Designed miniproteins, single chains, continued (5). Designs and how they scored, part 65

Each design is a single chain, and the fold is of that chain. pLDDT is the mean over its residues in the fold that is shown.

## One batch from the design tools (miniprotein)

Design m18243
Fold by ESMFold2-Fast:
Structure m18243 (fold): chain A 62 residues (1-62)
Amino acid sequence: MSEEERKRLGEGAQTLALQLGLLSPEQAERLGKAIEAARTREEAVEAMRRLGADQLADLFAS
C-alpha cells in the first residue's frame, strides 16, 4: 500500500470502529496506527482481526 492509502485506510477504519461501537477509543487509535504501519492490505485486515474488529476486516477483505 502507498503511504496515502495507509493513512486513508487507518483513518477510515478508526472512524468506523468508533461509530459502530466495535472498539473503544484507545483500541480504535491502536488500529489506526497498526494500519499505518501495515505494508499490505492483508496486514491491515490482520490488524483489524487481532483487535477484535472482525466485521471491519470482512468488509475490507471483500
Scores: mean pLDDT 78

Design m18244
Fold by ESMFold2-Fast:
Structure m18244 (fold): chain A 88 residues (1-88)
Amino acid sequence: SAEELIREAEEALEEARRALKEKDLKALEEALQRAGEALAELARLLPEVAEEIHERMGLAQEALKKKDYEGALEHLERAVELAREALE
C-alpha cells in the first residue's frame, strides 16, 4: 500500500541520516537506495504527485553527484512529504 511505502521511505531516510552522522557511506548508500525504490513505487501509485516526486528524486541524484548528502536527504524527505499530502 502507499502508506506502507511511505513508512519504508521514512525509515530508510532516518537510517540514512544516522549513517551520514556516523560517516558510514556504505550504510548511507544502502539506505538511500531503499528510500529511492520506495519513492519510485509511490510515484507509480500516486500519479497526482508523481511528477513532483520524480523532480525531487532527480534533485537528490544531482546532490549526490556533488557529495551533497544533506541536500540529497532534504530532497528525498520532501518527496515523502508530497506522498503523504496526496493521501489526505
Scores: mean pLDDT 88

Design m18245
Fold by ESMFold2-Fast:
Structure m18245 (fold): chain A 100 residues (1-100)
Amino acid sequence: LAEEAKKLLEELKELALKKIKDPKLQKRIEELSERMLETLEEGERTGDWETAVERIDKLLKELYLILSEALKDDPEALKEITKIIERFSKTLLELKRAKE
């Protein structure tokens, strides 16, 4: 599950950077993705998936606001990104539940 979450995060980052050409938004997407990856690795190391998922959820909400605003005129790209986010969120929920 953790490896699947990391793969989904990388897929999300790559698609977002491909669709969004604003350098400031690209930098913010990279920063948020890196923080989420570090938090996933912390969750693996500590086993505290409840705290890790809560932190990732906050970062993911910030990322979604950036993506939805940047892609407001590209509904097809936003749908693709939303599907990856839904899969990522589901995997995070499974990580949290597996440690309960």
Scores: mean pLDDT 81

Design m18246
Fold by ESMFold2-Fast:
Structure m18246 (fold): chain A 97 residues (1-97)
Amino acid sequence: REAVIAAAEALKKTVEEIKKKTKDEELIKKLEELKAAVDKLIAAVKAGASEEEIEKALQELAKAAKETIDKLLELGKDEDAEKLAEKLGALLEAYEA
């Protein structure tokens, strides 16, 4: 529970750091969508939502993260893509634990 929130907050911080460095409007939009998905997951976990609701929020977040990673790779931002993928992996691991 607390591990999931901590991993989600770490992912959110990484999203905000990447957003601060870019002026690409499409990437900014994808980062904002990912941030919204992270906020939704954190809110669901804190509210004690059902496992089904948390799983759905996590799936929506994973999809938004993949779209953001794909855009980062398209723009040659491989290090940012790797960092974001690592934070996503840590979040998924925290949820399964």
Scores: mean pLDDT 85

Design m18247
Fold by ESMFold2-Fast:
Structure m18247 (fold): chain A 64 residues (1-64)
Amino acid sequence: MEEAKKAIDEAVKLAEQISPEVAERLRDGFEALMKEDPEKALEAAKNAIKGYQQALELRQRVAA
């Protein structure tokens, strides 16, 4: 559970840099998943981190 919470926090933090609205929805979704299946929540959070890291990298390239 602790690892899933940290991954969720990281995913939400990255999402906030892109869109605060998306970050709020992501947090709610992960909290629901944590209640049902912490392992699934951890995997979903890891996937979200990868996706948002790629999006932020693309944003930096366009802004440069």
Scores: mean pLDDT 78

Design m18248
Fold by ESMFold2-Fast:
Order: structure tokens, then C-alpha cells, then sequence
Structure m18248 (fold): chain A 61 residues (1-61)
């Protein structure tokens, strides 16, 4: 039960991070990375920073 509750809270945070990325583009990915890092999801935060970099490079291509 506790694990399921923690999972639900984690999923809510992931959904919020995804919504920020969708709304703000590069800045949204950076904000998502900050939120994910604050809750201890370092690898997911790094993935968001990589997505921000990739989107920036695509816009300059």
C-alpha cells in the first residue's frame, strides 16, 4: 500500500514535469529537469536536459 501510494505521487510529479515540457519547449524541459532533480529522479532529470539540447539543435538546423 505505501509503495503504491509513493508510486502514485511519483506518477503525478512525472505528469506535471511532462506538462511543463509540452507547454514551454526548451524552457519546459529545463523546468521539468529541475523538478525531477528536486524529487531525486536524477536520470530522468538528465533525460529532460538531453531533450532540451536536442530540441535546441533541431531549431538551429
Amino acid sequence: SRAAEAGARMQAALDEAAALAARQGVEGHKRSADLLAEIGLGPLAEAQLAAALAETQRRQA
Scores: mean pLDDT 73

Design m18249
Fold by ESMFold2-Fast:
Structure m18249 (fold): chain A 63 residues (1-63)
Amino acid sequence: KIDELLEKIEKLVKEAGGKLTIEAIAYMIKIKIEVEGYDEDLLIESVSKDYNVPKEAIRKALK
């Protein structure tokens, strides 16, 4: 399952020319929740600030 998420992230990053997309960000959040047990809302807040992406867009991509 985690390997599948990593493959999807690599594909999205390559297709975006090495830049992070909202979809790649959402998959990173899913991995961190599964591997490290982070709180989803806390990760969305942190990532939204770090990558300057609206929280609503990240939440939509996670659904």
Scores: mean pLDDT 72

Design m18250
Fold by ESMFold2-Fast:
Structure m18250 (fold): chain A 84 residues (1-84)
Amino acid sequence: MEEALEEQRRLLEAVARREGLDAATLERILNDPAARREAGARFTAYLQEELAEELEKLEEELKKAKVPEKEQEEKVREFLEEKL
């Protein structure tokens, strides 16, 4: 559970940086369980609708390039952070 929250926090930090949110606003979201859950649900929907095809293509390209599984996971995470 804690690992999932930590990952969600990293995605929220990436989004905040892109949108130019100040540290106080980000801290408020991170400290509000309801806001975090709602943000997580919105990110999940966004990933499924907007990024699903690109993410699948990226995973296939990494497998074809014979990239190690650990590096594939890191590349997928970097891709998600870059898109968010």
Scores: mean pLDDT 65

Design m18251
Fold by ESMFold2-Fast:
Structure m18251 (fold): chain A 66 residues (1-66)
Amino acid sequence: MVEELAKQLESEDPNVVAEAAKALAELGEKVIDELIEAAKRLSPGALTVLLLSLPEPVRRKVVAAL
């Protein structure tokens, strides 16, 4: 699930990217290890969208792991 949503952040369709980012943000702390793993494989643009969508402290933990 998290890996599939993270792959959707690489989409050229901004609506798909926005929906995936929202879903990942809603999962948040429950999937933090999977978020860190997925973030390491994202493009700079997709990673930026993910990080801006994540709530604190989840965003901080993901950034610290990169």
Scores: mean pLDDT 80

Design m18252
Fold by ESMFold2-Fast:
Structure m18252 (fold): chain A 77 residues (1-77)
Amino acid sequence: LLPLRSEEELQSAILHELGERGPLSTAELAELLEVPVATTRRALRRLEAEGMVEARRDPRDPRRRLYSLADTAILEP
């Protein structure tokens, strides 16, 4: 498969959804994008390593983390 149809395509979709819908958990992104939680979590870890997304605690459930676009992903932070 082409990279664009795998993890890189998933990363792009994650960034798009975080921009449109605001902070989302790994489980919510997995459901929204119809991919396994493990695959989504791996993509999020890579995006965090690249400085594209940030993780924070979910105020609704402190056992859950929410992901949002990082300053590096925004032209005007």
Scores: mean pLDDT 71

Design m18253
Fold by ESMFold2-Fast:
Structure m18253 (fold): chain A 80 residues (1-80)
Amino acid sequence: MKKQMEVILKTMELMVETLSTIPEYSEEAKKLQELLEKAKEAVEKGDVEKFLEIMEEITALLGTLPQELRDRIWEAIRAA
């Protein structure tokens, strides 16, 4: 589980980096960064339940983004 959570954290870091390059989405990038920090803390504590709750919040946030931005994020993840 921890190794899988670490891979997900790296993926989230790429999402934050991609989103932060777009000034009009700086608020969403900041929110995603805050969720990423909470997810890292949950991994360090071994709190799988909290990690899953944070992943639900991240999924909800990403679902509010335009399709073009979601495509750009996935493209960045695939390129890494």
Scores: mean pLDDT 76

Design m18254
Fold by ESMFold2-Fast:
Structure m18254 (fold): chain A 79 residues (1-79)
Amino acid sequence: MTREEQIKVLQEEGFSPEEAEELVDLYEKSQIEAALFLGDLLRRRALEKIKKEKKEEALKRLEENEPYREKTVEGLKKA
């Protein structure tokens, strides 16, 4: 597998281009350092995913509340 193919595969796994390139470079120099770097990236990705999911849930609740809140206020003004 070429370096470019390795980087592309890592990007498809959700790594940034910079992270993918760094990981490939580390793997060529030291498999242990690459494993530690990968472990750190996976932990950061998991934390970022959790943060995004919590933010999306909060935004979804805001979206659901905003249209209903506006409709409720208008309904109360008309009734």
Scores: mean pLDDT 68

Design m18255
Fold by ESMFold2-Fast:
Structure m18255 (fold): chain A 69 residues (1-69)
Amino acid sequence: MEELKAEIDRILDEALEKVKSTTDPEEKQRIIREATRRVLELLSQIDNLEDKKEIINRVAKKVNEMKKI
């Protein structure tokens, strides 16, 4: 479980760094979409409803930060 949370955080942090390094708006959107897809795949492996909701909220915050860039 902690491994899944760490992997999700890694995916989002890597995506944020790539978005910061990219100047093309289309590439930024593609990076965000790919990261979101990978995160949703990992989220589907989490059976606990409360943990899933907490992680979804954290993901939403990070995705919103990436879109702001």
Scores: mean pLDDT 79

Design m18256
Fold by ESMFold2-Fast:
Structure m18256 (fold): chain A 91 residues (1-91)
Amino acid sequence: MVSEMIRPLSRGQVLSAKAGGDVALRTGDAEEAVKLVPEAVREIGEKNGLKVTEEDIEVAKKTARLTAELVQRGSPPVSAETSAMLLLMVD
């Protein structure tokens, strides 16, 4: 259901999205990034004392796919990751 507002990400979702984006920047391939995302999210969650959920992992996977696609289109890596995270707040 469309909420007619930009949905802000929770702290846990922001951290997970950042982890997914970082993996995508490292691999440059959406499929490779998605395979590494669950482990990266859990590792960063453990280091920060946060319990990661399936929803957090799904947010990270979406961010990884979007970041990889934006980099493929010629966006600078940091801008691609930031744009992907912002796009997750829409819809």
Scores: mean pLDDT 71

Design m18257
Fold by ESMFold2-Fast:
Structure m18257 (fold): chain A 125 residues (1-125)
Amino acid sequence: VSKEDVLATIDEVIGLLEGILNDSPKTEEYLERLRQFFTGTGRPLSPAEEALLKLIALVLDGKSDLLPAELRELAPPTLAFLSLLGAKQYDAISREQIEATIRMLQLIKDTIESLSDEEFEKLLA
C-alpha cells in the first residue's frame, strides 16, 4: 500500500465526518459508509483502508511513545464514537466525538506526511 493511497483514504474519511458535522442531507449514508469502514463489514476493504484501520488501532492502543500527547486525549471520545457507530446508535453520537475523530485523523495524516516511504512501510509491519 502506498503512502499516497492511505493519505487519500484519510481525506475521504475526514470528508464524510465533516459532511455529518455540517448536517449534510447524506448524513445517514455517510454514517453507514463510516460504520462499514470501521467495522470491516458489508463490503470488502481496500488495502489502503485496511492499512488506515491498522494505524488507527495502533493510536487507540497507545503503543507508541512517539505519538503527540493530544492523541492520548482524543482516544476516549474516538473510541466512544466507534462504539456508538458499530452499534448503530447514531442519535447518541455527539458533535464533540466527531470533532475528536477528525482531529485524530488529521494528526495521523500529518505524521504519515512527515515519514519517508521506508519509515511508513516499517510502521505498517
Scores: mean pLDDT 84

Design m18258
Fold by ESMFold2-Fast:
Structure m18258 (fold): chain A 91 residues (1-91)
Amino acid sequence: MEELEKRFDEILEKLPLSPELRELLKRAFERLKSLENESLIKSFLRALEEYPEAVIANREALEALLARPASSPVSEEMAFLAFIVDLEVEA
């Protein structure tokens, strides 16, 4: 986890992100950490590294993802996986 947190911080420093988008990404990362799915976290970080323009373009989708009502861990994992896939399609 510590290595994934460091990698996330490095990604945020390299991307030309607005303060609002940085806060959304930090909230998304904390929510992902609560799911304890390391593979999903790695996929999220890879998407941020490979498709930064798609991340910026899909800010509204990220806001909608974080606004979702509390749900089962499986439902949350599926929602994050769908978001990551959408980033790759947008790229």
Scores: mean pLDDT 76

Design m18259
Fold by ESMFold2-Fast:
Structure m18259 (fold): chain A 85 residues (1-85)
Amino acid sequence: MEEALAKVDKLLAEMQALRDEARRLEQETGDPRVAALVRTIETAIRQLQLFRDLAKDEAQAQSTAAFGEEMLESLRRGLAAAKAA
């Protein structure tokens, strides 16, 4: 359980860093699509925190970590696409 929760904590830290990068891009461009991406990242952070708090056993913690990895990858692709535009 400790390893899976540590992985979730690392994913949360990476999502927070991604949010901060997206916020900088929003301030530089004023693009409403980038603003929408910031809101999406903030929602993902809240959802992952909630699932972390609700995890009662190893299997739930591992499922939460896997879900967090998929969310982070999707958000990274979204930010990369926004930077390329």
Scores: mean pLDDT 85

Design m18260
Fold by ESMFold2-Fast:
Structure m18260 (fold): chain A 96 residues (1-96)
Amino acid sequence: SLAEQAAALREQLGGDEGFFVPLDKVDEFLAKVHPKDQPYLREVIEEVRETGEARTSASFRLRQEDGSYKMVSLTFIPVYEDGELVGFLVVTYNLE
């Protein structure tokens, strides 16, 4: 499953969280990113979409459950089914 692939990639890359973002859930994911960092993350996602190559982002602010922001970076890996982009495997890295 994509969830199992995300968990395996999290372990392989030494990340803190691993999850799958379906293509139609990208905006929901971006809504958790600090408003000033959202344009940058949209550009990273578009580059991954255009090249088909995984990318690791620079640091950005991700909203936590308590409403505060933590500094993270992440790796986006595009996922294709029958030649069509279906979403991204995402691994996050917490930065202190």
Scores: mean pLDDT 87

Design m18261
Fold by ESMFold2-Fast:
Structure m18261 (fold): chain A 72 residues (1-72)
Amino acid sequence: SPALEEIKRLLLTVPGVSEKMARAAALNIETMRKKGVSDEDIVAQLKLMLQRYTSPERAEALAAEVAEVLRK
């Protein structure tokens, strides 16, 4: 989906995140949405994952951009 490709591109901007990791994370987000997980909970989980690779501030900003993609 266009949203999945956009999420993958956003995640690839994080140093230390490979293309395979970004694709896996984007697919996991799609799976969570199909299971009825709220966008807020998905964004919270993504933020925690991104904090392993980047600052809390950048993780929050990127998670917010992913939330915008999910709202479209």
Scores: mean pLDDT 82

Design m18262
Fold by ESMFold2-Fast:
Structure m18262 (fold): chain A 73 residues (1-73)
Amino acid sequence: MLEVSPELRARAEEAEARNDEREAALIFAEILRAHGYDEVAAALERLAAALDGSPEEREAAEEELKAAVAKAL
């Protein structure tokens, strides 16, 4: 399992409690980047940005994340 700092864990729990999908995605991206999953982290950061965008931008970002995960894992 990926190791996370106590601060990142606390931030993730707070975001989850608020149902803040964007903040949760950014925290997960930070954790993934710390463990060398840079492509997956970058795709997740783009998805977080696309959550406030058009449906087309969100769908494209989700597809990019799925491709990055499949390539890395």
Scores: mean pLDDT 74

Design m18263
Fold by ESMFold2-Fast:
Structure m18263 (fold): chain A 72 residues (1-72)
Amino acid sequence: SSTVLSDEEEQELLLGEKKVTKEQQEKLLAAMEESLAGQRELIASSDPSLPEVQRARELLAEYEKKLEELKK
């Protein structure tokens, strides 16, 4: 019994783990970029006037910032 994380949050947590190899880290980053691209397309096809879509767009931007930091 623990808090269930999203796939992206799980990948971010694993990437932060010192036990993760460089190869595994690169694979996780690639998977995160693919997930973000899918989310971006979904948001683009949605009505931008909806508050849920606005929130999703803000969350997407936040995840993109985190991904950029992880690439450092």
Scores: mean pLDDT 68

Design m18264
Fold by ESMFold2-Fast:
Structure m18264 (fold): chain A 99 residues (1-99)
Amino acid sequence: SKLLKAGERLLAALEEAAREFIARGDYAGVAGVLEELGRLVDAIRQALKEGKISKAEAQRLAARIRDLALAIREATADNPEVVELAERVVERADELIAE
């Protein structure tokens, strides 16, 4: 699926961006990554509703988004605002996985 491959490429880019922003202490950059992950959850949910992606593919992408958000939360535990944003992404990914 072109959508699946695009989602996987975006996730890889967001993983790299998060690593670089964390290394720089750029919490605004990290927040931007978390906002993009939230938008990706919405895009996956919409693609699932439209039958453009399978339930199994949606759950696999959501699990990867969840794992990245958890990693960001642990790496940024000293910043409560970023932790809260990461927890919201985890919650939204968990909702999609449960569907």
Scores: mean pLDDT 87

Design m18265
Fold by ESMFold2-Fast:
Structure m18265 (fold): chain A 61 residues (1-61)
Amino acid sequence: APKKGSAGSTKKIYDISKDYGPTDDSTNIDPSKAANLVSDIAGLAAKLFKEGYTTLLYYEK
C-alpha cells in the first residue's frame, strides 16, 4: 500500500551525525543549527522509529 510505506531521506541521519560531529558542547549549539537538527532528527526519527525501526532491529542483531 502506497500510504503505508513512506521511507525517505534515511541517509539524512548519517549526514546529521557528520555535521553534528563530536559535540561535547551541546549546550553551546547555535540556535539556527539546533532548529535544523531538531527538525531533521525529529522527522527522521519519528519516521524510522515508527516503521523503519524494523530495519534498525535487524542491524542490532
Scores: mean pLDDT 53

Design m18266
Fold by ESMFold2-Fast:
Structure m18266 (fold): chain A 91 residues (1-91)
Amino acid sequence: SADEEIAREAIEHVLQAMKLVLQGDLEGARRHIERARRLAEQVRDPEVRRQILLAIEDVERAMKSENILEIIGLTLRAIGHIIDAELLLEK
């Protein structure tokens, strides 16, 4: 469905942002997170939307942190939320 396509595109942008955060490219990560947020807000399934938005929040918090363990922990939480969103899309 169109809703699933929008959700999958949002997920891809979150994954790219996470990769860029781990590489120290905060400007690149910011652009992908802005795109992911716009797409996630269009997702009609409330639980899929919630999981993607929670992943976005964790990535945004990682981008503001100077603590490497906090950055890693927030990135792992974001991955967990993305897995939950993908599992909801596969049902």
Scores: mean pLDDT 89

Design m18267
Fold by ESMFold2-Fast:
Structure m18267 (fold): chain A 88 residues (1-88)
Amino acid sequence: SMEERKKIVDKLKKKVKEQIKKIKELIKNKAPKSVIILQTANLGALRVGMVVLKRIAIKEGDNDLAEELNKLIDEATKVEQEAQKYID
């Protein structure tokens, strides 16, 4: 249902924001590149989940959830790019 999907989105949003914060702190603290690679892979997996949920939201006409998911996908993508530049 739309209500169940919103609850899943809220939980995933929290996990994504926590993972973004963690990666930024690891970069700031000059953590080993291997640690940043693993944490960035975890963020990538969460982002794939967001893309799937966004497609479902669009299909069911939930444009508000699709827009919220799209903003979070963009934030995760930017952090993944920042982490990649640190690793390179």
Scores: mean pLDDT 86

Design m18268
Fold by ESMFold2-Fast:
Order: C-alpha cells, then structure tokens, then sequence
Structure m18268 (fold): chain A 90 residues (1-90)
C-alpha cells in the first residue's frame, strides 16, 4: 500500500540518480527519460490537487495511490533507458 509504494519510489529515485550521475546528460535518450519522469510528477501533482478540490477522501486516496504507481512505472522505464545508454558506452 502507500508505505510500500513510497519505499519503492525512494529506492528507484536513488537508482535513477546513481545512473544519471554515470550517464552522458547530453544524450537525447537520457534527456527524454528525464523529461518523461518530470512530466509524470507534474501530472500526478495536478491529479492530486483536482481530487482535493472535490472534498472526497476516497478520491484523494485514489489520486495519491495512482500518482505513486505511475511514478514507480515512470522511474522503472527511465532507469531501463539510462542503464542501456550507460552500458552501451562501456
């Protein structure tokens, strides 16, 4: 649930940053992966705010869970992309 997803997100964020430190940041694939993560975070923030505006606790809970799930998925995709770039350069 929330604590599990938050922990997974923190672990993935650490891995993402470690790979990004090794990657050529001028690579278009790396730039696209970073932008995709940023866009996912921005969209999630908007969905949570929209849910809060409804006053429904259930909608807020659902928006937060969905945001965390999408964040995990986005980080996994970005990590895979950046890892491929780093490995190809080695």
Amino acid sequence: RLEELRRELEELEAEFQALLDQADKSDPAVQAAVLAVQQTIAEGAREVEAARATGSEEEVRRAILRTLERGVAALREAIATIRAVVEAAA
Scores: mean pLDDT 82

Design m18269
Fold by ESMFold2-Fast:
Structure m18269 (fold): chain A 94 residues (1-94)
Amino acid sequence: MLEAIGKDVTSSSPVAEVTMTVRLDPEKTGYLISVQDVTTGKTVQLPTRAGQSASFSLKVEVKENQTLTFKVTVQDLDTGETSTAEAEAKVTRV
């Protein structure tokens, strides 16, 4: 099963580092994970192994408090099937 969790962050910098954690089904052999910032369309891809969670950090420019939405796509490397989940992270600008 695919679960995506965004970590809320407080930033005193106009560039916030936002962390996303993806949890994978431990029965799967391997996955290609893609994380896309919905606002910018930028994507990061990382290969991973069965039973592992993966964390991604993205630097995002923020002027004020906002909620960022990320689209996570996971491709099973054995079957070629894809699944998607969305995760949110709240950024508090101080």
Scores: mean pLDDT 71

Design m18270
Fold by ESMFold2-Fast:
Structure m18270 (fold): chain A 100 residues (1-100)
Amino acid sequence: MALTDEQKKELLELIAEAIEKLAKEFKKLFKDDPKVQKLVEEIEELLEKLREAVEKGDLEKAQEILAEIGEKIGEILEYIKDPKALEKLKEIERELREKL
């Protein structure tokens, strides 16, 4: 499956939007958790760099930044082991789905 550079750019923009929504929900759910708040701040900073790289057509740099974002999201998910916190995350995901 070979994607064109235009298709890759379009996918990266969609992924950036999804990550932005996820970051906002983590920030809301874990307001009192400084570790999660710090990781979300780092993700938000990387999202700005990702959008800049996509706009410039630097797809190699965009993929590199996306990998860093994935690593930060992975840290949050590894940290979240509370079933109640996961249930709140699912509830917010449901609200977002209803608005789509």
Scores: mean pLDDT 76

Design m18271
Fold by ESMFold2-Fast:
Structure m18271 (fold): chain A 93 residues (1-93)
Amino acid sequence: MTPAEFIREVLERQAEALRKLGKNELAEEIEEITPLVVRVVENMNPEEYSEFLRAITNGDKEKIKELAIKAGLSEEDAERLAEVLTKLAEYFK
């Protein structure tokens, strides 16, 4: 399994779990950004991938956005991705 395949499965499982908890809006937001996260991870080296996972875990919106832009996303897509991943991180704190 590639890192991109792994992160897709993790996000799909998180969205399913959130739907079962009645958090339908956040689940839909995660499903929306999942292709963007996969694209970002596919363009990362192992060090950047580790930084990205740490930024998500810490809820560091600015660092998530920075790494997404570096990986080839537009500012608009990177902002959206960072917003949704930060919401997810805060929910599971």
Scores: mean pLDDT 83

Design m18272
Fold by ESMFold2-Fast:
Structure m18272 (fold): chain A 57 residues (1-57)
Amino acid sequence: SEEERERQVERIRKAIELALETQDLTVARVALHEARKLEAPEVEEEARRAIEQIESL
């Protein structure tokens, strides 16, 4: 359902925020994998940016 997809998107976003706060590449990569599996390009892009940001440290 749309509501279920929206909840999954929010969970992925929280994982991305956690990855950025903890500088954890593994968490960021898992978030990207989950975004791809959900076929949500909006959060897939956010996860990619998070990975790039952590890698630039």
Scores: mean pLDDT 85

Design m18273
Fold by ESMFold2-Fast:
Structure m18273 (fold): chain A 80 residues (1-80)
Amino acid sequence: MDGLDAGDLPSEEEVREAVREAVAKGDIASVVGWELIAVTAYLSGDNEHAKAYYLALAEVYEEAGDEETAERYRKIAEEI
């Protein structure tokens, strides 16, 4: 198959750490990049990775005190 190896896709923990750093820095471009990865997983039918990535995004925003953004990501993950 001409797809990516499992090692090419970040784990939930790796995404959580990367997003946490981006949010702490105010690096919106990197955060948008991680959101795009989550959306791409969902659109490709990789619901397990999509759900994990959205949950990682939700947890980081909750830690940052952005409850509204965290709730939005949790809702998306729950619908997947």
Scores: mean pLDDT 77

Design m18274
Fold by ESMFold2-Fast:
Structure m18274 (fold): chain A 78 residues (1-78)
Amino acid sequence: SEEEIIEELSKKYNVPKSLIRKLIEWLKAIAPEHLKNDEELKKALEKVLSFLYKKYNGNIKASHLEEDANEILRIIEE
């Protein structure tokens, strides 16, 4: 389920669940074709969160989603 994915990734990447929910809402608005089911959703979220985790040395903030929007879009389109 979506909530189980949010819980898992929140703990894995040390980010608040609200940040992951905001990312999901944004991704559904810009690239719904990559989020057709829970498997695709989890894959897209892990690609984005692992990228941000590496870029910001484990300190991901909500502002980073807006700041890196274009780069996040490129990652999920791959």
Scores: mean pLDDT 83

Design m18275
Fold by ESMFold2-Fast:
Structure m18275 (fold): chain A 67 residues (1-67)
Amino acid sequence: MKTTVSTLLGASLADAKAVAEMAAKLSGGKLEKDGDTYVAESEETGVRVTATYDPETGNATVTSTVP
């Protein structure tokens, strides 16, 4: 399992959503929302991408996990 973390500086909740939507489309995964976190998960490939917006920092954190 490999995990990659990327930070989007000066982002918004909409930016976090856009990243998760793109990840879902590219992985063939399902997009879900949990509060300020968007999750794109593919049951077929096991790829999971989460995008979380932090209003305290104004940043969005993108975490990608590949089996």
Scores: mean pLDDT 75

Design m18276
Fold by ESMFold2-Fast:
Structure m18276 (fold): chain A 63 residues (1-63)
Amino acid sequence: SKIEAARIALKNAKSDEQIEDIVKGLLELDTPEAKAIVDSILKNTKNPELKKRIEKLREEYEK
């Protein structure tokens, strides 16, 4: 499944750019499960710059 592939990709992500790409893919799925994973990423992200970028992406996809 695309959700399972995203979880595996997230475990192997080595850069903020890879995490952003995974978040974009999850938001494009527009499912409650994908949104829950994005929320989890936001809560566990300690880098304030990455956190701001993910929050902006979430806002854009809610329109």
Scores: mean pLDDT 80

Design m18277
Fold by ESMFold2-Fast:
Order: sequence, then C-alpha cells, then structure tokens
Structure m18277 (fold): chain A 85 residues (1-85)
Amino acid sequence: MNLIITLTFETEEKARAAGKELVAWLSKMGLVDAVRVEGTTVQVTVTNISKEQAEEIEKQAREIAEKYGATSIEFTLLPEEVFPE
C-alpha cells in the first residue's frame, strides 16, 4: 500500500527541519518516493509498504512532529499505487 504523510507546523523553518529529518529516516528504510515542502506543510509519499511499516512510520513521524511542534498530522493510506485524486 501507499502512505501519504502530511505535517503542518507553526513556522516554515520547523516544517523544513522536520521534513528533512523524516525524509532522512525514511530513506534509510528505502521507503521515500517523493517529498514536497510548501510553506508550513510537509507532504511525504511512501510506496509499497506493509501495514507493519505503516504503523512504525506513523509512530516515528508523530515523534518528529512533537519534537518540532507540529500543529497537525495526517496519514492517508491508499491501496497499491492508486491515487484517486
């Protein structure tokens, strides 16, 4: 399945720092497909993951989000390689 992670922060500096740390961690796992940083929002797309990997990624992303003071965190799970919107 595919996972889209969306993190929103109070400042662009915090968004960039958190996004970089999350991407670095995901890259070590071989899971990073695409990263987009826009303003205070960080969006990361991870493809071909298992449910167990999704849970681990959520836990790690939440920890990074708390470290940098995220105002919101969203996880969207999509089956396979389908992006309906």
Scores: mean pLDDT 76

